# Designs tried in a protein design run: designed miniproteins, single chains, continued (2). Part 15

Each design is a single chain, and the fold is of that chain. pLDDT is the mean over its residues in the fold that is shown.

## One batch from the design tools (miniprotein)

Design m4487
Fold by ESMFold2-Fast:
Structure m4487 (fold): chain A 57 residues (1-57)
Amino acid sequence: SSAVEALNELGRQASQQVGQAYQTGTLEQTKKLGEQLQKQVDAAVEETQKKLAEAAA
């Protein structure tokens, strides 16, 4: 569904923005935040995709 594609795009954009912040912020803190945020986004996207796919069926 289009909603699944939108959620995937959200995750991709979040990862790109974290990458940019990594270059301009404090290296250690931004890297740790980026890793945690990326894991949370990936987990949320995967969980939401599964729930949405089940609801769409």
Scores: mean pLDDT 72

Design m4488
Fold by ESMFold2-Fast:
Structure m4488 (fold): chain A 99 residues (1-99)
Amino acid sequence: MIEEMNERIEEIAEKVHELYEKGVKTEGIIVVASGESLLEAAEKAIEKMEELVEKGYLIKGFAAYEDDGVYHFEIAAGDSLPEEKLEELKRIQREAAAR
C-alpha cells in the first residue's frame, strides 16, 4: 500500500491506544466512508478515523465491504454502540480474514 496511508494508519493506532489508556467514554457513533474504488473508500475512511480520534472517540472497529460496485468502510467508535452492530463488524472482519 501507499507509504503515506500506512503512516497515517500507524498514527491513528497510537491515538486509539492513548484514548483507551485514558478510559475516556463518549457516545457511540458509526461513520460510513464510501467510494467507487477500494482505494477511494480507504482514503476517505482514514480521513474519518483521523477526525474521530482528534475528537476523542475511541475507535472500536471497522468493516470493509462491497455492495453493487460501491466500496464501503463502516467505522464504529465510542461507547453505547448496539451489540448487533458490533457483532456485524466482527463477522465481516472474520470473513475478510478467512479469504
Scores: mean pLDDT 74

Design m4489
Fold by ESMFold2-Fast:
Structure m4489 (fold): chain A 78 residues (1-78)
Amino acid sequence: SEEEILERILERVKQRFPDLYDTMKKIMEEQRKKGLSVEEIFQTTLRTLIDQGLISLQQAGELVDMYVEVLDESQRRE
């Protein structure tokens, strides 16, 4: 489910980027309330973090790689 994907993203963020966890959780929860897709929530979150100067473009790439890992794991759950 979309909720499981979002929870897995936040779990990975807590492990790999603990300093970003609270900020990303807040942004993602706000975007989720707007009825956006998981992909739109994640893209909006990345853009917000970059615009606020909280991450570098390199860190943004690392977050995208993490997101792809979570999606791949979710697709294998059949």
Scores: mean pLDDT 82

Design m4490
Fold by ESMFold2-Fast:
Structure m4490 (fold): chain A 73 residues (1-73)
Amino acid sequence: ADGDGVLDNEELRAFLVEESRRIPGPAPGRFEEWSDEELTELVLIVQKAFGLPEDGVADEATLRALRRFLGLR
């Protein structure tokens, strides 16, 4: 709803859980069980892949990139 929204690791975990429900196939573990370090690593990988600042912050641009990375069209 806001273009400048930033998610903390707990909010990012909830976002990934919700988005994973849209992916067909066996679930790759439960995102609720991922560590803060694993969440930050995923964010950095996605930021690098989409040419965003590699700061590990789950801002609006990073969330859009995460949806594309997960194959949600």
Scores: mean pLDDT 69

Design m4491
Fold by ESMFold2-Fast:
Structure m4491 (fold): chain A 78 residues (1-78)
Amino acid sequence: MTDEQKQAEADAIPAEVKEEVQKLIDKAAEAFHQGDLESAVEYLEKAAELLLSALTDPEFKAEVRAQAEGLIEQIRAA
């Protein structure tokens, strides 16, 4: 899948889902800055689950899942 196709798929996600995902990412970032790695991971997992529920393409879902797992691993390693 090209970057343009990924962007188009992402742009198809309902605005309310994008807003909730962004709020969860913001909470994860805040928890990470406070040293609360457990809460940061929980918020990222919730954001990933919500985003994946809005996607329909299985290839893009697999890629988003892999990226989310990579970010969670980096936070746990910090």
Scores: mean pLDDT 75

Design m4492
Fold by ESMFold2-Fast:
Structure m4492 (fold): chain A 78 residues (1-78)
Amino acid sequence: MREAALRTAEAVARALAIDEAATEAALDASLAALDLPPEVREELARLVREALAAIRAGDLERATELLLEVARLYLEAE
């Protein structure tokens, strides 16, 4: 749902404002913990990095689109 992805983007934006390094480390650890093929994890990491860049730029619409793509890839890989 777009609303869920938007809320996620807003939550990540708040977390980045509080502690950027800890938030990025937590996201990296979450991606590394996924039991997915390396190529799928690499693509998810790329999309997450693009979403973080969009959040830093204040482009929550772009961040929401990227997070929806992350969710789609994750579900398709399972």
Scores: mean pLDDT 76

Design m4493
Fold by ESMFold2-Fast:
Structure m4493 (fold): chain A 86 residues (1-86)
Amino acid sequence: SEVEEKLKEVLEMLGKVVEGGDIEELNRVQAKAEELRKLASDDPMMYRAADIMLQLSEALKAKAAGEKASELEAEVRAMQDAMEAE
């Protein structure tokens, strides 16, 4: 039951991130997924589920980092264009 409750918690947190949550929430999801892996070490199916959740959290964090880099590149370009326009 504890493993099942933790899995539900991680899934709810991931759902919130997909709906537009913060990168800080992804760090919390990763921490909870790692806790779930430790709790599920004796259950291969639950361990696999927790590992998939951890991998998904890492993929979403990498995607968010890529989007932030594009945002910063756009701001730098806008500043350069503004300086040349004067």
Scores: mean pLDDT 70

Design m4494
Fold by ESMFold2-Fast:
Structure m4494 (fold): chain A 81 residues (1-81)
Amino acid sequence: MSEEIAEKTEREAAALREALPELAAQHDAEALLRGAIAHLRGLKAWLEEQAKAGKLKEEDAKRAIAALEETAAFLEARLAA
């Protein structure tokens, strides 16, 4: 379960990065990016809580959080431009 959550989070973060150019062209890019960033921050906070509770292995939590942070930073850079 711990590894599965980390793997799913990593895949979802990667998929969002890949989809971003098309999403930005077709949608209200600012609103979409702000929503995505807020969602990723919520997931990061949740993962940190699960790791502290011992429900996730520290290594799995670190991988998932790193993927979320990388994706959020990418989206924030796009929003700031």
Scores: mean pLDDT 73

Design m4495
Fold by ESMFold2-Fast:
Structure m4495 (fold): chain A 61 residues (1-61)
Amino acid sequence: MEEELERVKKEAVERLVALGVDPDTAEQIATFAVNKALREGKDPKEYADEVVAAVERDVHG
């Protein structure tokens, strides 16, 4: 299961960097999203996807 969480973080980081986010900042955002989802009993991938989508809206707005 930890391998799946690392994969979700890596994918979120890659997508954030593609949007122009600094790699260090992208890693912090992805890590925060996954950890928060786990603490609240939410799906880490769905929550990370939602956070990435929110950043994408800000970049295009």
Scores: mean pLDDT 79

Design m4496
Fold by ESMFold2-Fast:
Structure m4496 (fold): chain A 80 residues (1-80)
Amino acid sequence: SMKERKKKAFELIKKTVEKYVDPETARLIKQELEKLIEDPDVTDEDLLNFIESIANYLKDRYPEKKEEIDKTLEEVKKLL
């Protein structure tokens, strides 16, 4: 189902930020994701744009983790 796929996508993003980012930044990213998930006016395109912006932020800050971040982004895109 669409809800199950989106939940799986969000779990992948949360896992990635928790693994590579400090706890405060991870909390802020997770809070913004929760807001977007709960907003009925947010489109799949809006959500994807936000997720891609997170991926770019992480790759810029942690270039050594680019391969894993890109892999996670592709997995998330397949679930959306």
Scores: mean pLDDT 79

Design m4497
Fold by ESMFold2-Fast:
Structure m4497 (fold): chain A 87 residues (1-87)
Amino acid sequence: MSEEEAREIIEKTRRLAEETKAALPSLFDLSEEQLEEAVRLIEEIARAAEEYVRALAAGDEEAAAEARRRLREAQERLGRLLEEAEA
């Protein structure tokens, strides 16, 4: 992955995170507490994804593995939260 490719992916990831946060109240019947947690998890996912992409561009396999693990954990937590909101 080139630095230019990494920059483009990071910019798109940030944009998607902001759009997702804005859309949440319209897509899911979330409580105030669930909405706050969902926002935190989306921000964590965006941050971990940015770290993962930067690590890949730098060839830092350890940093990439750690960022990927954090990304997975945050995605799993968000998925469970949204599943509870649809129940």
Scores: mean pLDDT 80

Design m4498
Fold by ESMFold2-Fast:
Structure m4498 (fold): chain A 86 residues (1-86)
Amino acid sequence: MKVLILGAGGRKGTEAMLALKAKSAALVSTNPAAMGKAWEHGWTPTTIPKEALEKADVVGVGLSNPELVKEAVELAEKEGAEIIEA
């Protein structure tokens, strides 16, 4: 994994993920609307930050769940990924 996008559940975060044009991307969220966006854009929807960060070049995480955000940031730092706030 190379990049983590904070706020990917919102419009700015979605635009940031699309701008990176990654061959593999995942969206970490428990929000059904965010899952729909993931399917629409060909991203892998998941609730597990660790799996997303290990398998995808770009991972987005929604800000609505602070626990998922904290876990994703800590894992991204351990993996040496770049963190972008949208």
Scores: mean pLDDT 77

Design m4499
Fold by ESMFold2-Fast:
Structure m4499 (fold): chain A 68 residues (1-68)
Amino acid sequence: GAEAEAVALAAAHEAAKNPALLAALRDQMRSRGLDAGDTAEGLAAALTKLSDEEAAEVGTRAGRQAGL
């Protein structure tokens, strides 16, 4: 829904400011069979294909992988 889309886009833009987090998010998305592409918008679109629970898990794992 719109809330998940807004959260995903915000997460993608924050990830774009941190190369380690961006790489970790793309890695987590690829492990789930999703192509996040090379843009923040592509990453946001991939994130919106996940449930809210899956998106939270991806964010948590990516943050840990990036040292956050």
Scores: mean pLDDT 74

Design m4500
Fold by ESMFold2-Fast:
Structure m4500 (fold): chain A 86 residues (1-86)
Amino acid sequence: SAIAAAQARVNAALEDLLRTVARAAGLSEEEIAAILAGEAAPPPEVAAALERAAEVVREALEKLARGEMTPEEAAEYVVAAARELA
């Protein structure tokens, strides 16, 4: 479905954001994998980037719910914002 495809695209962009910010902060691939698996808390720089991304996701979902965006447009909006936050 269009919603499932949009969700997968958003999830991939948020994972890429986490990986990019975490690598820039000096985390190992093992540490990044643990955070993605929910086994470790992200450090402050990663947490801050994810919180800003969550705000954009909330805005996109509100616009989607109001019919102001399609699922594809909402996904594009979040993906673009995640790239700017990285």
Scores: mean pLDDT 84

Design m4501
Fold by ESMFold2-Fast:
Structure m4501 (fold): chain A 84 residues (1-84)
Amino acid sequence: SEVEETLARLEKLIKEVDQVKQLIQQGKFSQAQLQSLLQSLDGTLQQLEQLKEKFKDNPEVLKAIDQLEEKLNQLKQLIQKALA
């Protein structure tokens, strides 16, 4: 179902965000790569707001989106700190 496909994609993205956070903490990204990633994160956050409207009546999807948004905001703060 579209719900199951969406949940699977959100779970995959959550795991990928955790991996990227570890790589940043290990100093594996250049400043240029961090700036590019920061720009990409703003686009992803906008897409998640659209997904919330599409799945507004699905609590499981909304919960997964909220978890991903929290992790993306943490990643954004980590990148901003690394660029300062």
Scores: mean pLDDT 87

Design m4502
Fold by ESMFold2-Fast:
Structure m4502 (fold): chain A 80 residues (1-80)
Amino acid sequence: MMLTDAQVDAITSDPNVPGATRAAAVVMYRIANDQPIDVDDVVARSGASRGDVTRAINIASRFTDDQIRAGMQNIADQYR
């Protein structure tokens, strides 16, 4: 299932979620919703390091829309 905005907010608000996962959730959510990706905005929203955010953007830029959807589904399934 696709990540909802409420699930992304829950993930980014939970200090027990790894920074890399928070960054990935924000990046994939923005790509799926055709929203612009800015490193500083993703850092601010996810609370992840710039390194984690940059890696998430670089990985996601290689993904197809189907792979982004699958990645979001995997995160949503983990954080129901």
Scores: mean pLDDT 77

Design m4503
Fold by ESMFold2-Fast:
Structure m4503 (fold): chain A 118 residues (1-118)
Amino acid sequence: VEETLAAIEAALAGAPAEVRALAVESARRMAAAAREHKDNPSLLFEIAMKLAEETARRLAALGAGPLEELLEAVGDVFSGIVAVAMAEAGKGTEEDREIGRRRAVEGARRIEALSLAA
């Protein structure tokens, strides 16, 4: 998951500093939760949903873009991180890991693009 977190941070490099910092911090929190709760998928899903809503609202408050579009982008980042963490824990395939990594990076690029358009 560390390689995916580094790729997320790189994808956010062009975003305003506060937007980048919040998105990267939230991605790291999601990765930590996925590692801690890898054996409880229902709890992990609930944590991911709450953190995604919190993160999207905070990004919207910073002017990073429309709440609905930010929620979708953050959701892609977080579901991607979870997929990578599950694959690393032996609970997913290498294909799931690659799809998850790609999804997380695309979500991060959308956050950057939205923040630059605002």
Scores: mean pLDDT 86

Design m4504
Fold by ESMFold2-Fast:
Structure m4504 (fold): chain A 82 residues (1-82)
Amino acid sequence: NKELKEKILELLDKAIKELEEIYKKAKTEKGKRAAEGGIAGFEGSKKNVEETELSEEGAEMALKSIEEGIPVKLKDVKEKAA
């Protein structure tokens, strides 16, 4: 499903942008590395979604996984950057 795929890519782009802001504001090496790792991870996920033909069911499952995973990862990086 193209619409679900586009929504997943939009969520990943938004998360990457938020991590880039955390990276710029991070005052510690640990925080910068955590943000870099998060960016690389989401860029990899974005690439996989772009390169993978998703069924409707697969796209719905991927969307749910990304919606649940992004907040957890962002929280972890923010805590390490604090």
Scores: mean pLDDT 81

Design m4505
Fold by ESMFold2-Fast:
Structure m4505 (fold): chain A 58 residues (1-58)
Amino acid sequence: GAAEAQIAALRARRDAILREFEKLIDSLPENQDREELLKRLEERLAETEARIAALEAA
C-alpha cells in the first residue's frame, strides 16, 4: 500500500544518510567542519527514524 511504499522510501533515505556518515568519517580529517556536517546528518537521521516510527505506529 501507499504507507508501505513511503516506509520503504524512508528506509532507503536512512541507508543513504548512513552511507554519507561513513564517507565523511573516511574522507575528512577530524575537525570542527566534519563534526558540524556529522551533526547535520545525525539530525536528518533522527527525523527520518521518527517518520518511519510514526508510519509504523499508525
Scores: mean pLDDT 83

Design m4506
Fold by ESMFold2-Fast:
Structure m4506 (fold): chain A 70 residues (1-70)
Amino acid sequence: SKEEKFAEALLEEAEKLLEEKAKGKSREERQEIADKIMEIVAREFEEWKAGKLSEEEALERVREESLKVI
């Protein structure tokens, strides 16, 4: 579905950021960061689904908020 494809796109974006920016972090720190990023993805996806954010806005929010926790 369109929802499934967009959820996949948000997760892919988050995964790229984690791989690029968190490679130098400890195992424990990487896990904590990954957990926080998953929460961000879930929140932004629900805001998009509720019609509060466009696809572009949701992607931008995931990027911005993920960078704050890395």
Scores: mean pLDDT 83

Design m4507
Fold by ESMFold2-Fast:
Structure m4507 (fold): chain A 74 residues (1-74)
Amino acid sequence: SEEVLMGFRVIAASSEVWLAERLREKGAPQELIDKQIANARETIRYLESHRHLLSPADLRVLDETRRRLERLEA
């Protein structure tokens, strides 16, 4: 279903932010961190434009993932 596919997109966004966090912790080149942050931002932007297709549980994960991304961009 569309809702199931959107759920997988939320997992993808969380994974993209997780990878950016790990790259920063490991002292990866800034260019790789920036690229990963950009990828996560695009996925989150798509999900934000389609919040009406997300379950309450997926919305909570999206909001948590966005907060984590904002921390990385600070």
Scores: mean pLDDT 88

Design m4508
Fold by ESMFold2-Fast:
Structure m4508 (fold): chain A 113 residues (1-113)
Amino acid sequence: SFEEEIKEKLLFIFEKVLELEGREMTEEDLKEFRETVEQGIRKMRERGVTDEQLEKMVKIMALEAQKLLLEAGAERSKLEELAKVAGIEVLESVEEAEKKIKELLEELRKELE
């Protein structure tokens, strides 16, 4: 389902950020994360948020994670994995990430207002 795809993408993004801190999610943390995301998606849909807008939110989160990976000097292979899972491009600089984040946030704000 679309909800399951969003949960898997967000989990992957979160795991990549935690790896930068040398942390790993417990089975309990994974269950809580999935339940929280599932409830969040349902509430957003009840408020009229579209699947396209939810996917845009996931892309923003992925771009923020890619920015953190770039700042940390992570290997290109990690950036490529994140980009493939989240459906975004591999970014070459923090500045490019910041520009794309601002553009997507502005689009999302206009759509939700």
Scores: mean pLDDT 81

Design m4509
Fold by ESMFold2-Fast:
Structure m4509 (fold): chain A 68 residues (1-68)
Amino acid sequence: SRDDIKAVMSDVSRLASEMVEQGVDKSTVVEKVNDYISQKGKEYGLSDEEVARITSQANLHIDGLYSR
């Protein structure tokens, strides 16, 4: 559902920010975030389109965290 997508996006945002604050490198953050999205996508039965949308949005967020 859209609520499941919103929950995953919220968790991803928090997880990425926490790892950045801990000094984790961008490639590791991307890997861990993508793994989390994949696991939750399978758990919630999300479509390929929904997983791709979440992944795209998460990557934009991560890029923003490392660009400044």
Scores: mean pLDDT 83

Design m4510
Fold by ESMFold2-Fast:
Structure m4510 (fold): chain A 81 residues (1-81)
Amino acid sequence: DELLEKADEYELQRKYEEAIKLYEKLIEENPEIISEDLVLRVVLLYLKLNKIDKAIEFLEKVKKLKPELSELIDKLIELLK
């Protein structure tokens, strides 16, 4: 997906806010792309920005969109809090 590649480019350029914005937009529009790797990637970007509360909000949103990842998400939220 060209837009996923663009988000990766933003991350490489240290444009973490732009990368997060694009990943979240893609996840909301296409929840089927949500994977453990993508979730961890976005969480790590939020952590690079020291936005832990926003990382938790993101994880709660993903849990609603993809309940299959609930166990991983709950563990990540506990680790961040």
Scores: mean pLDDT 84

Design m4511
Fold by ESMFold2-Fast:
Structure m4511 (fold): chain A 95 residues (1-95)
Amino acid sequence: MEIAALAVPVYDGGITTALLVSGFLLDAARAGKQPVVVLANAGDESGESDEAIALVEKTAKRLGAKLTVIDIEGKNLTEAYKKGLEKAKEIVEEL
C-alpha cells in the first residue's frame, strides 16, 4: 500500500487548516493510499486550533488515517515544521 504523508504547522486560522487537511485525507484515501498526518500545534490563544484539530481527528478516524498531534511551545513555525516532518518520517518508516 502506498503512503500519503502530510506534516502541517498549525498557528492561528484553525478552520482553514481543518479544511485543507480534511481535503488531503479524502484525496489520499480516494487514491487508495494510507493517509498519515502530523499536526504540529505551535499555539493559539483563541482555542480555534483545538476545534480544528478535533474536526481533523474525526475525519481521520472515519478514513482510517494515522493522525498524530504534537505541541510546540512559543509559536515557532520553523520548529513546528521541523518536528512535524521528523514525526511524519518516523510514522511512515513504521508502516
Scores: mean pLDDT 78

Design m4512
Fold by ESMFold2-Fast:
Order: sequence, then C-alpha cells, then structure tokens
Structure m4512 (fold): chain A 85 residues (1-85)
Amino acid sequence: SVLSEEESMLAAIEIVRKAGEILGVDKETVERAIEYIRNALEGKHDPEQEAALAELERLMKEKLSEEQVKELQEAARKVVEKHRE
C-alpha cells in the first residue's frame, strides 16, 4: 500500500536520525536535516537545513555498507508500522 505523507516523513526522519548515529554526525547537523524534512511538507525552505540533509545523504551514499542501509530501511518500516497501530 502507498505510504501517507505523514508516514513518508516519519520514515525519512528515522533514516536520517539513525544514519547520523551510525556515521557519528554531530547532533546539530542531524537536527537541521530532520527540521528540513518536517518543513518540506509545509513548503518551507531553509538553505542551511537543506545543506545539512544533502551532507547526510552524501555521507550515507559514500560510507554506509549494504547491511547498514538494510538496518536503516528496517528501522523506518518499524516506525511506520508502529504509527499504524
């Protein structure tokens, strides 16, 4: 089934939060990236928040193993499933 906009946002936030933890990214950068994801649904744009998300996505692409990517996908799925309960 198709994810709702809220479920997609929650999944993206969990992925970013866990990726930041695995990669040892500072909390300020992770929080800025999460804020961008939350604000994107409301059409708000912040260049520093967008840059923080882009940096996290770059680090995820370059440094995460296939097993770590799978772990992030499973964490996101669990958050969506819990939201539906």
Scores: mean pLDDT 81

Design m4513
Fold by ESMFold2-Fast:
Structure m4513 (fold): chain A 78 residues (1-78)
Amino acid sequence: SWLDELQALLAELQARLQEIVDAANGQVLENPEAMEQMLRESLATLDRMLELARRHNAPQEVIDKLEAQKAEVEEALA
């Protein structure tokens, strides 16, 4: 279902964000420009996911989780 696809995509984005956090702590990524691009791509994906969730009247809990994830990515870019 679209909700299962949305949840899977959110899990993938959360995994990518964790990879960026681990890299920022000196574990993996040595390219800050690549990290910034990944965060910007994550923002664009989250905006599409939020629009999809709102269009299908997703539970408020799902929308809140997406908005919280977006806020974390926005903080990382500031």
Scores: mean pLDDT 73

Design m4514
Fold by ESMFold2-Fast:
Structure m4514 (fold): chain A 90 residues (1-90)
Amino acid sequence: SERINQLLKELTAYMMALAAKLLGVSDEELKEVLTPESFEIIKKLMELSIDELKQKIAALLAQLDAEDLSAEQREALARMRADLAEILAS
């Protein structure tokens, strides 16, 4: 469960970085909604290109699809997939 939770956490961070880049969110706007620790993580990930972020997200999703997820984790992943589709439609 620790490994799966870590993968879900990483997926969330990469998806937030992708959303921020696609929406053109400023540093000031990010600082209003993120903690200082989360801001530093997301800003580091935003150094990657949109294509690199998409590739990392795809790789994390493939790793999660190979894991034996609990019902709760599967539901969380389904919500994340829906969020990703919305981000990509923006």
Scores: mean pLDDT 83

Design m4515
Fold by ESMFold2-Fast:
Parts: sequence; structure tokens; C-alpha cells
Structure m4515 (fold): chain A 96 residues (1-96)
Amino acid sequence: SLLEEFLEEAKKSEVEGDALEYYEKGVKAFGEKKYEEAIEYLNKALEILAKNWKPEDLPLILGILVLRAFAYDELGKLEEAEKDLEMAYEVVKLLK
């Protein structure tokens, strides 16, 4: 699946810290229309989650993917936005 392939690559990252803190920074950057910065923070949040995610983290992963898709759309990066929405749909299926 796209989600599984993405998470397998993302877990190789050396990014450290707190996924929720990076997500909050991404939300703030998005609200300020700093879409490239929002994507950078959301990428860090996903890389941290990819290493040690639990089922309880699925709503956060969903929120990150949807917000990153909107940021990609604002930048005209439609292929990246579509991939994030496809992965978000995979997360929704895991919540059932």
C-alpha cells in the first residue's frame, strides 16, 4: 500500500522530537500561509510517527496527511496532494 511504503521509508529518518509539537507548528505555518514550512513540519511529524506509531496515533496521522495534502494543493503540487489523500483514505480504513 502507499501508506505502508511511505511509512517504511519515513522510519529511516534521523528526525527527533515530538510528533504532536511538529504537527502544531505545521498547523500554525499553514494558517500563516507558509505552505512550504508547513510541509517541512508535517514531514517531521510523520517521520517520528513512522518509527513507533500505535493505533491510537492513526487520527493524528490522518490529520497530518490531510493538512499536508491541502498545503501541497495550495502550492500547485497536485500529484503530491493526491498521494496524501490516498494515504489518508487508507488510514480511514484502518479506523474500521
Scores: mean pLDDT 88

Design m4516
Fold by ESMFold2-Fast:
Formats: structure tokens, C-alpha cells, sequence
Structure m4516 (fold): chain A 62 residues (1-62)
């Protein structure tokens, strides 16, 4: 789940950089759901920090 969440975060970032905010938000939402399944606290914190940063980027573009 950690690896999958990281992959979805990376895809979200690429879509946001391309201006496709809708797809970026969709992948970020999926990563958020997968983050709830991460049992390792350090890995979960890392994922949540990346999600928060990308969510702030989306919010600025709306």
C-alpha cells in the first residue's frame, strides 16, 4: 500500500504539472485512501505530507 500510494502521488503530481487538475485530484484522492492502510507511522507521515503539499497546489490553481 505504501508503494502504491507513492505511485499515485507521483502520477497526481505529473497531471497537476500538465494542468490536468481533475486527473491530479483523482489520483491524489486515491493515494489518500491508500494512506489509511499504511501501518508504518513514518511511511504514513511521509505520504500524508506529500498529499498535503499537492492538495495545496491544487487549491491554489482553482
Amino acid sequence: DYERAKELIEKSRKYIEQGNISMGASYLSAAGILSTLVKDEKKKEEILKEIKKLQEEIDKKL
Scores: mean pLDDT 79

Design m4517
Fold by ESMFold2-Fast:
Structure m4517 (fold): chain A 65 residues (1-65)
Amino acid sequence: MTGEQIKKAIKEAIEKYGLSEKAAMTIALGLLNGVPRDQIIKELVERYGVPESVARKALDVFESL
């Protein structure tokens, strides 16, 4: 995954799904470090207050890169 692809995905997660930059970075770093999808979703819900449905959709954006 290139830095430009990561920046684009972060911007989309913030603009389309209303995630904070820290929440979007949590997805990027989690995927880069091989953290299971369900654990990333749980972190977004529990620490950042992101609805589970929104967290799943945002994660799909990063996984499509």
Scores: mean pLDDT 80

Design m4518
Fold by ESMFold2-Fast:
Structure m4518 (fold): chain A 65 residues (1-65)
Amino acid sequence: SAGERVKAEIEARIEAMRSLSPEEAQAAYMEAVGLLSEAYAAGVLSEEEVDALNERLDATLAAVL
């Protein structure tokens, strides 16, 4: 499904952020947040799924900064 593909893409981006520079990780974070917002607006992810992925993105960014 579209939602499963978006979740897989976000999880891949989270994993990639761990090996990026702080500047690159910030850019990747912003792109991922935008993708999640679009997916939520399109109805392909629930509010709970978006919140959980945003929490993981926030935690990953904090760990690489």
Scores: mean pLDDT 85

Design m4519
Fold by ESMFold2-Fast:
Structure m4519 (fold): chain A 104 residues (1-104)
Amino acid sequence: KLKEEIAKLLDQLLNNPDEKKQNELLNKLIEIFNKRLEEVVKEIKDEEKKKKARKVKESIIKELKEGIKIFMDNVLNQPNVDTNEVADIIVAIIKNVEEIIREI
């Protein structure tokens, strides 16, 4: 269902030229990242590792907030973009970041 949720957001971004609505949808995508990564952080039992993991999560979310609009504009402006394929890539990125945090 994560892929379906992301693909739906990407379809809405593609079909909506309104900047305010685009920013709202990008914020929803950042919220998906934040929620998924926070779930992994919460599962860490060692308090020092948990603090380190939370700091890594906050750094990743900060980078996403700064770069996500440019990244999505570059991806979604391709002439034959498949939002399901882009959603698969985003899900893979989330899973890779989750594993990085788990290995802390």
Scores: mean pLDDT 83

Design m4520
Fold by ESMFold2-Fast:
Structure m4520 (fold): chain A 69 residues (1-69)
Amino acid sequence: MKDVELSFEEALERVRKVLKELGVELSDEVIEAIARNAAYNGMDDEQIRKAVKVVANTRKDKAAGVHAA
């Protein structure tokens, strides 16, 4: 049986927990995107945590002086 372990709602709650643990603040859109990805791919808590870290670093890095006019 194909079991969806993570619903969008559950993924959202997981992502929010991870954000609190990491002390990271992300935009609502980014949080929702990570949650969607987690639910869609059936990601584990560990994978969600890693994804949050990667997204936070990528977003911060891109926003930090990277303009490429």
Scores: mean pLDDT 69

Design m4521
Fold by ESMFold2-Fast:
Structure m4521 (fold): chain A 60 residues (1-60)
Amino acid sequence: SLTEIMNKINQELLKILKEKGIASEVLSVADWVELLQEVAKRFTEKGDLEAAEKARELAA
């Protein structure tokens, strides 16, 4: 479902933010675009093409 895909994207975003030591409250639109592109790359590497495509759509 869309909810399950969005939850996967949210969890990967939180993982990346934790790895980089970034607080979500200070992110610009450009920062969110870069993070969503990284999420898409990670899901592509895992073979989760549906989540990867949704992350790319959100970055556009």
Scores: mean pLDDT 80

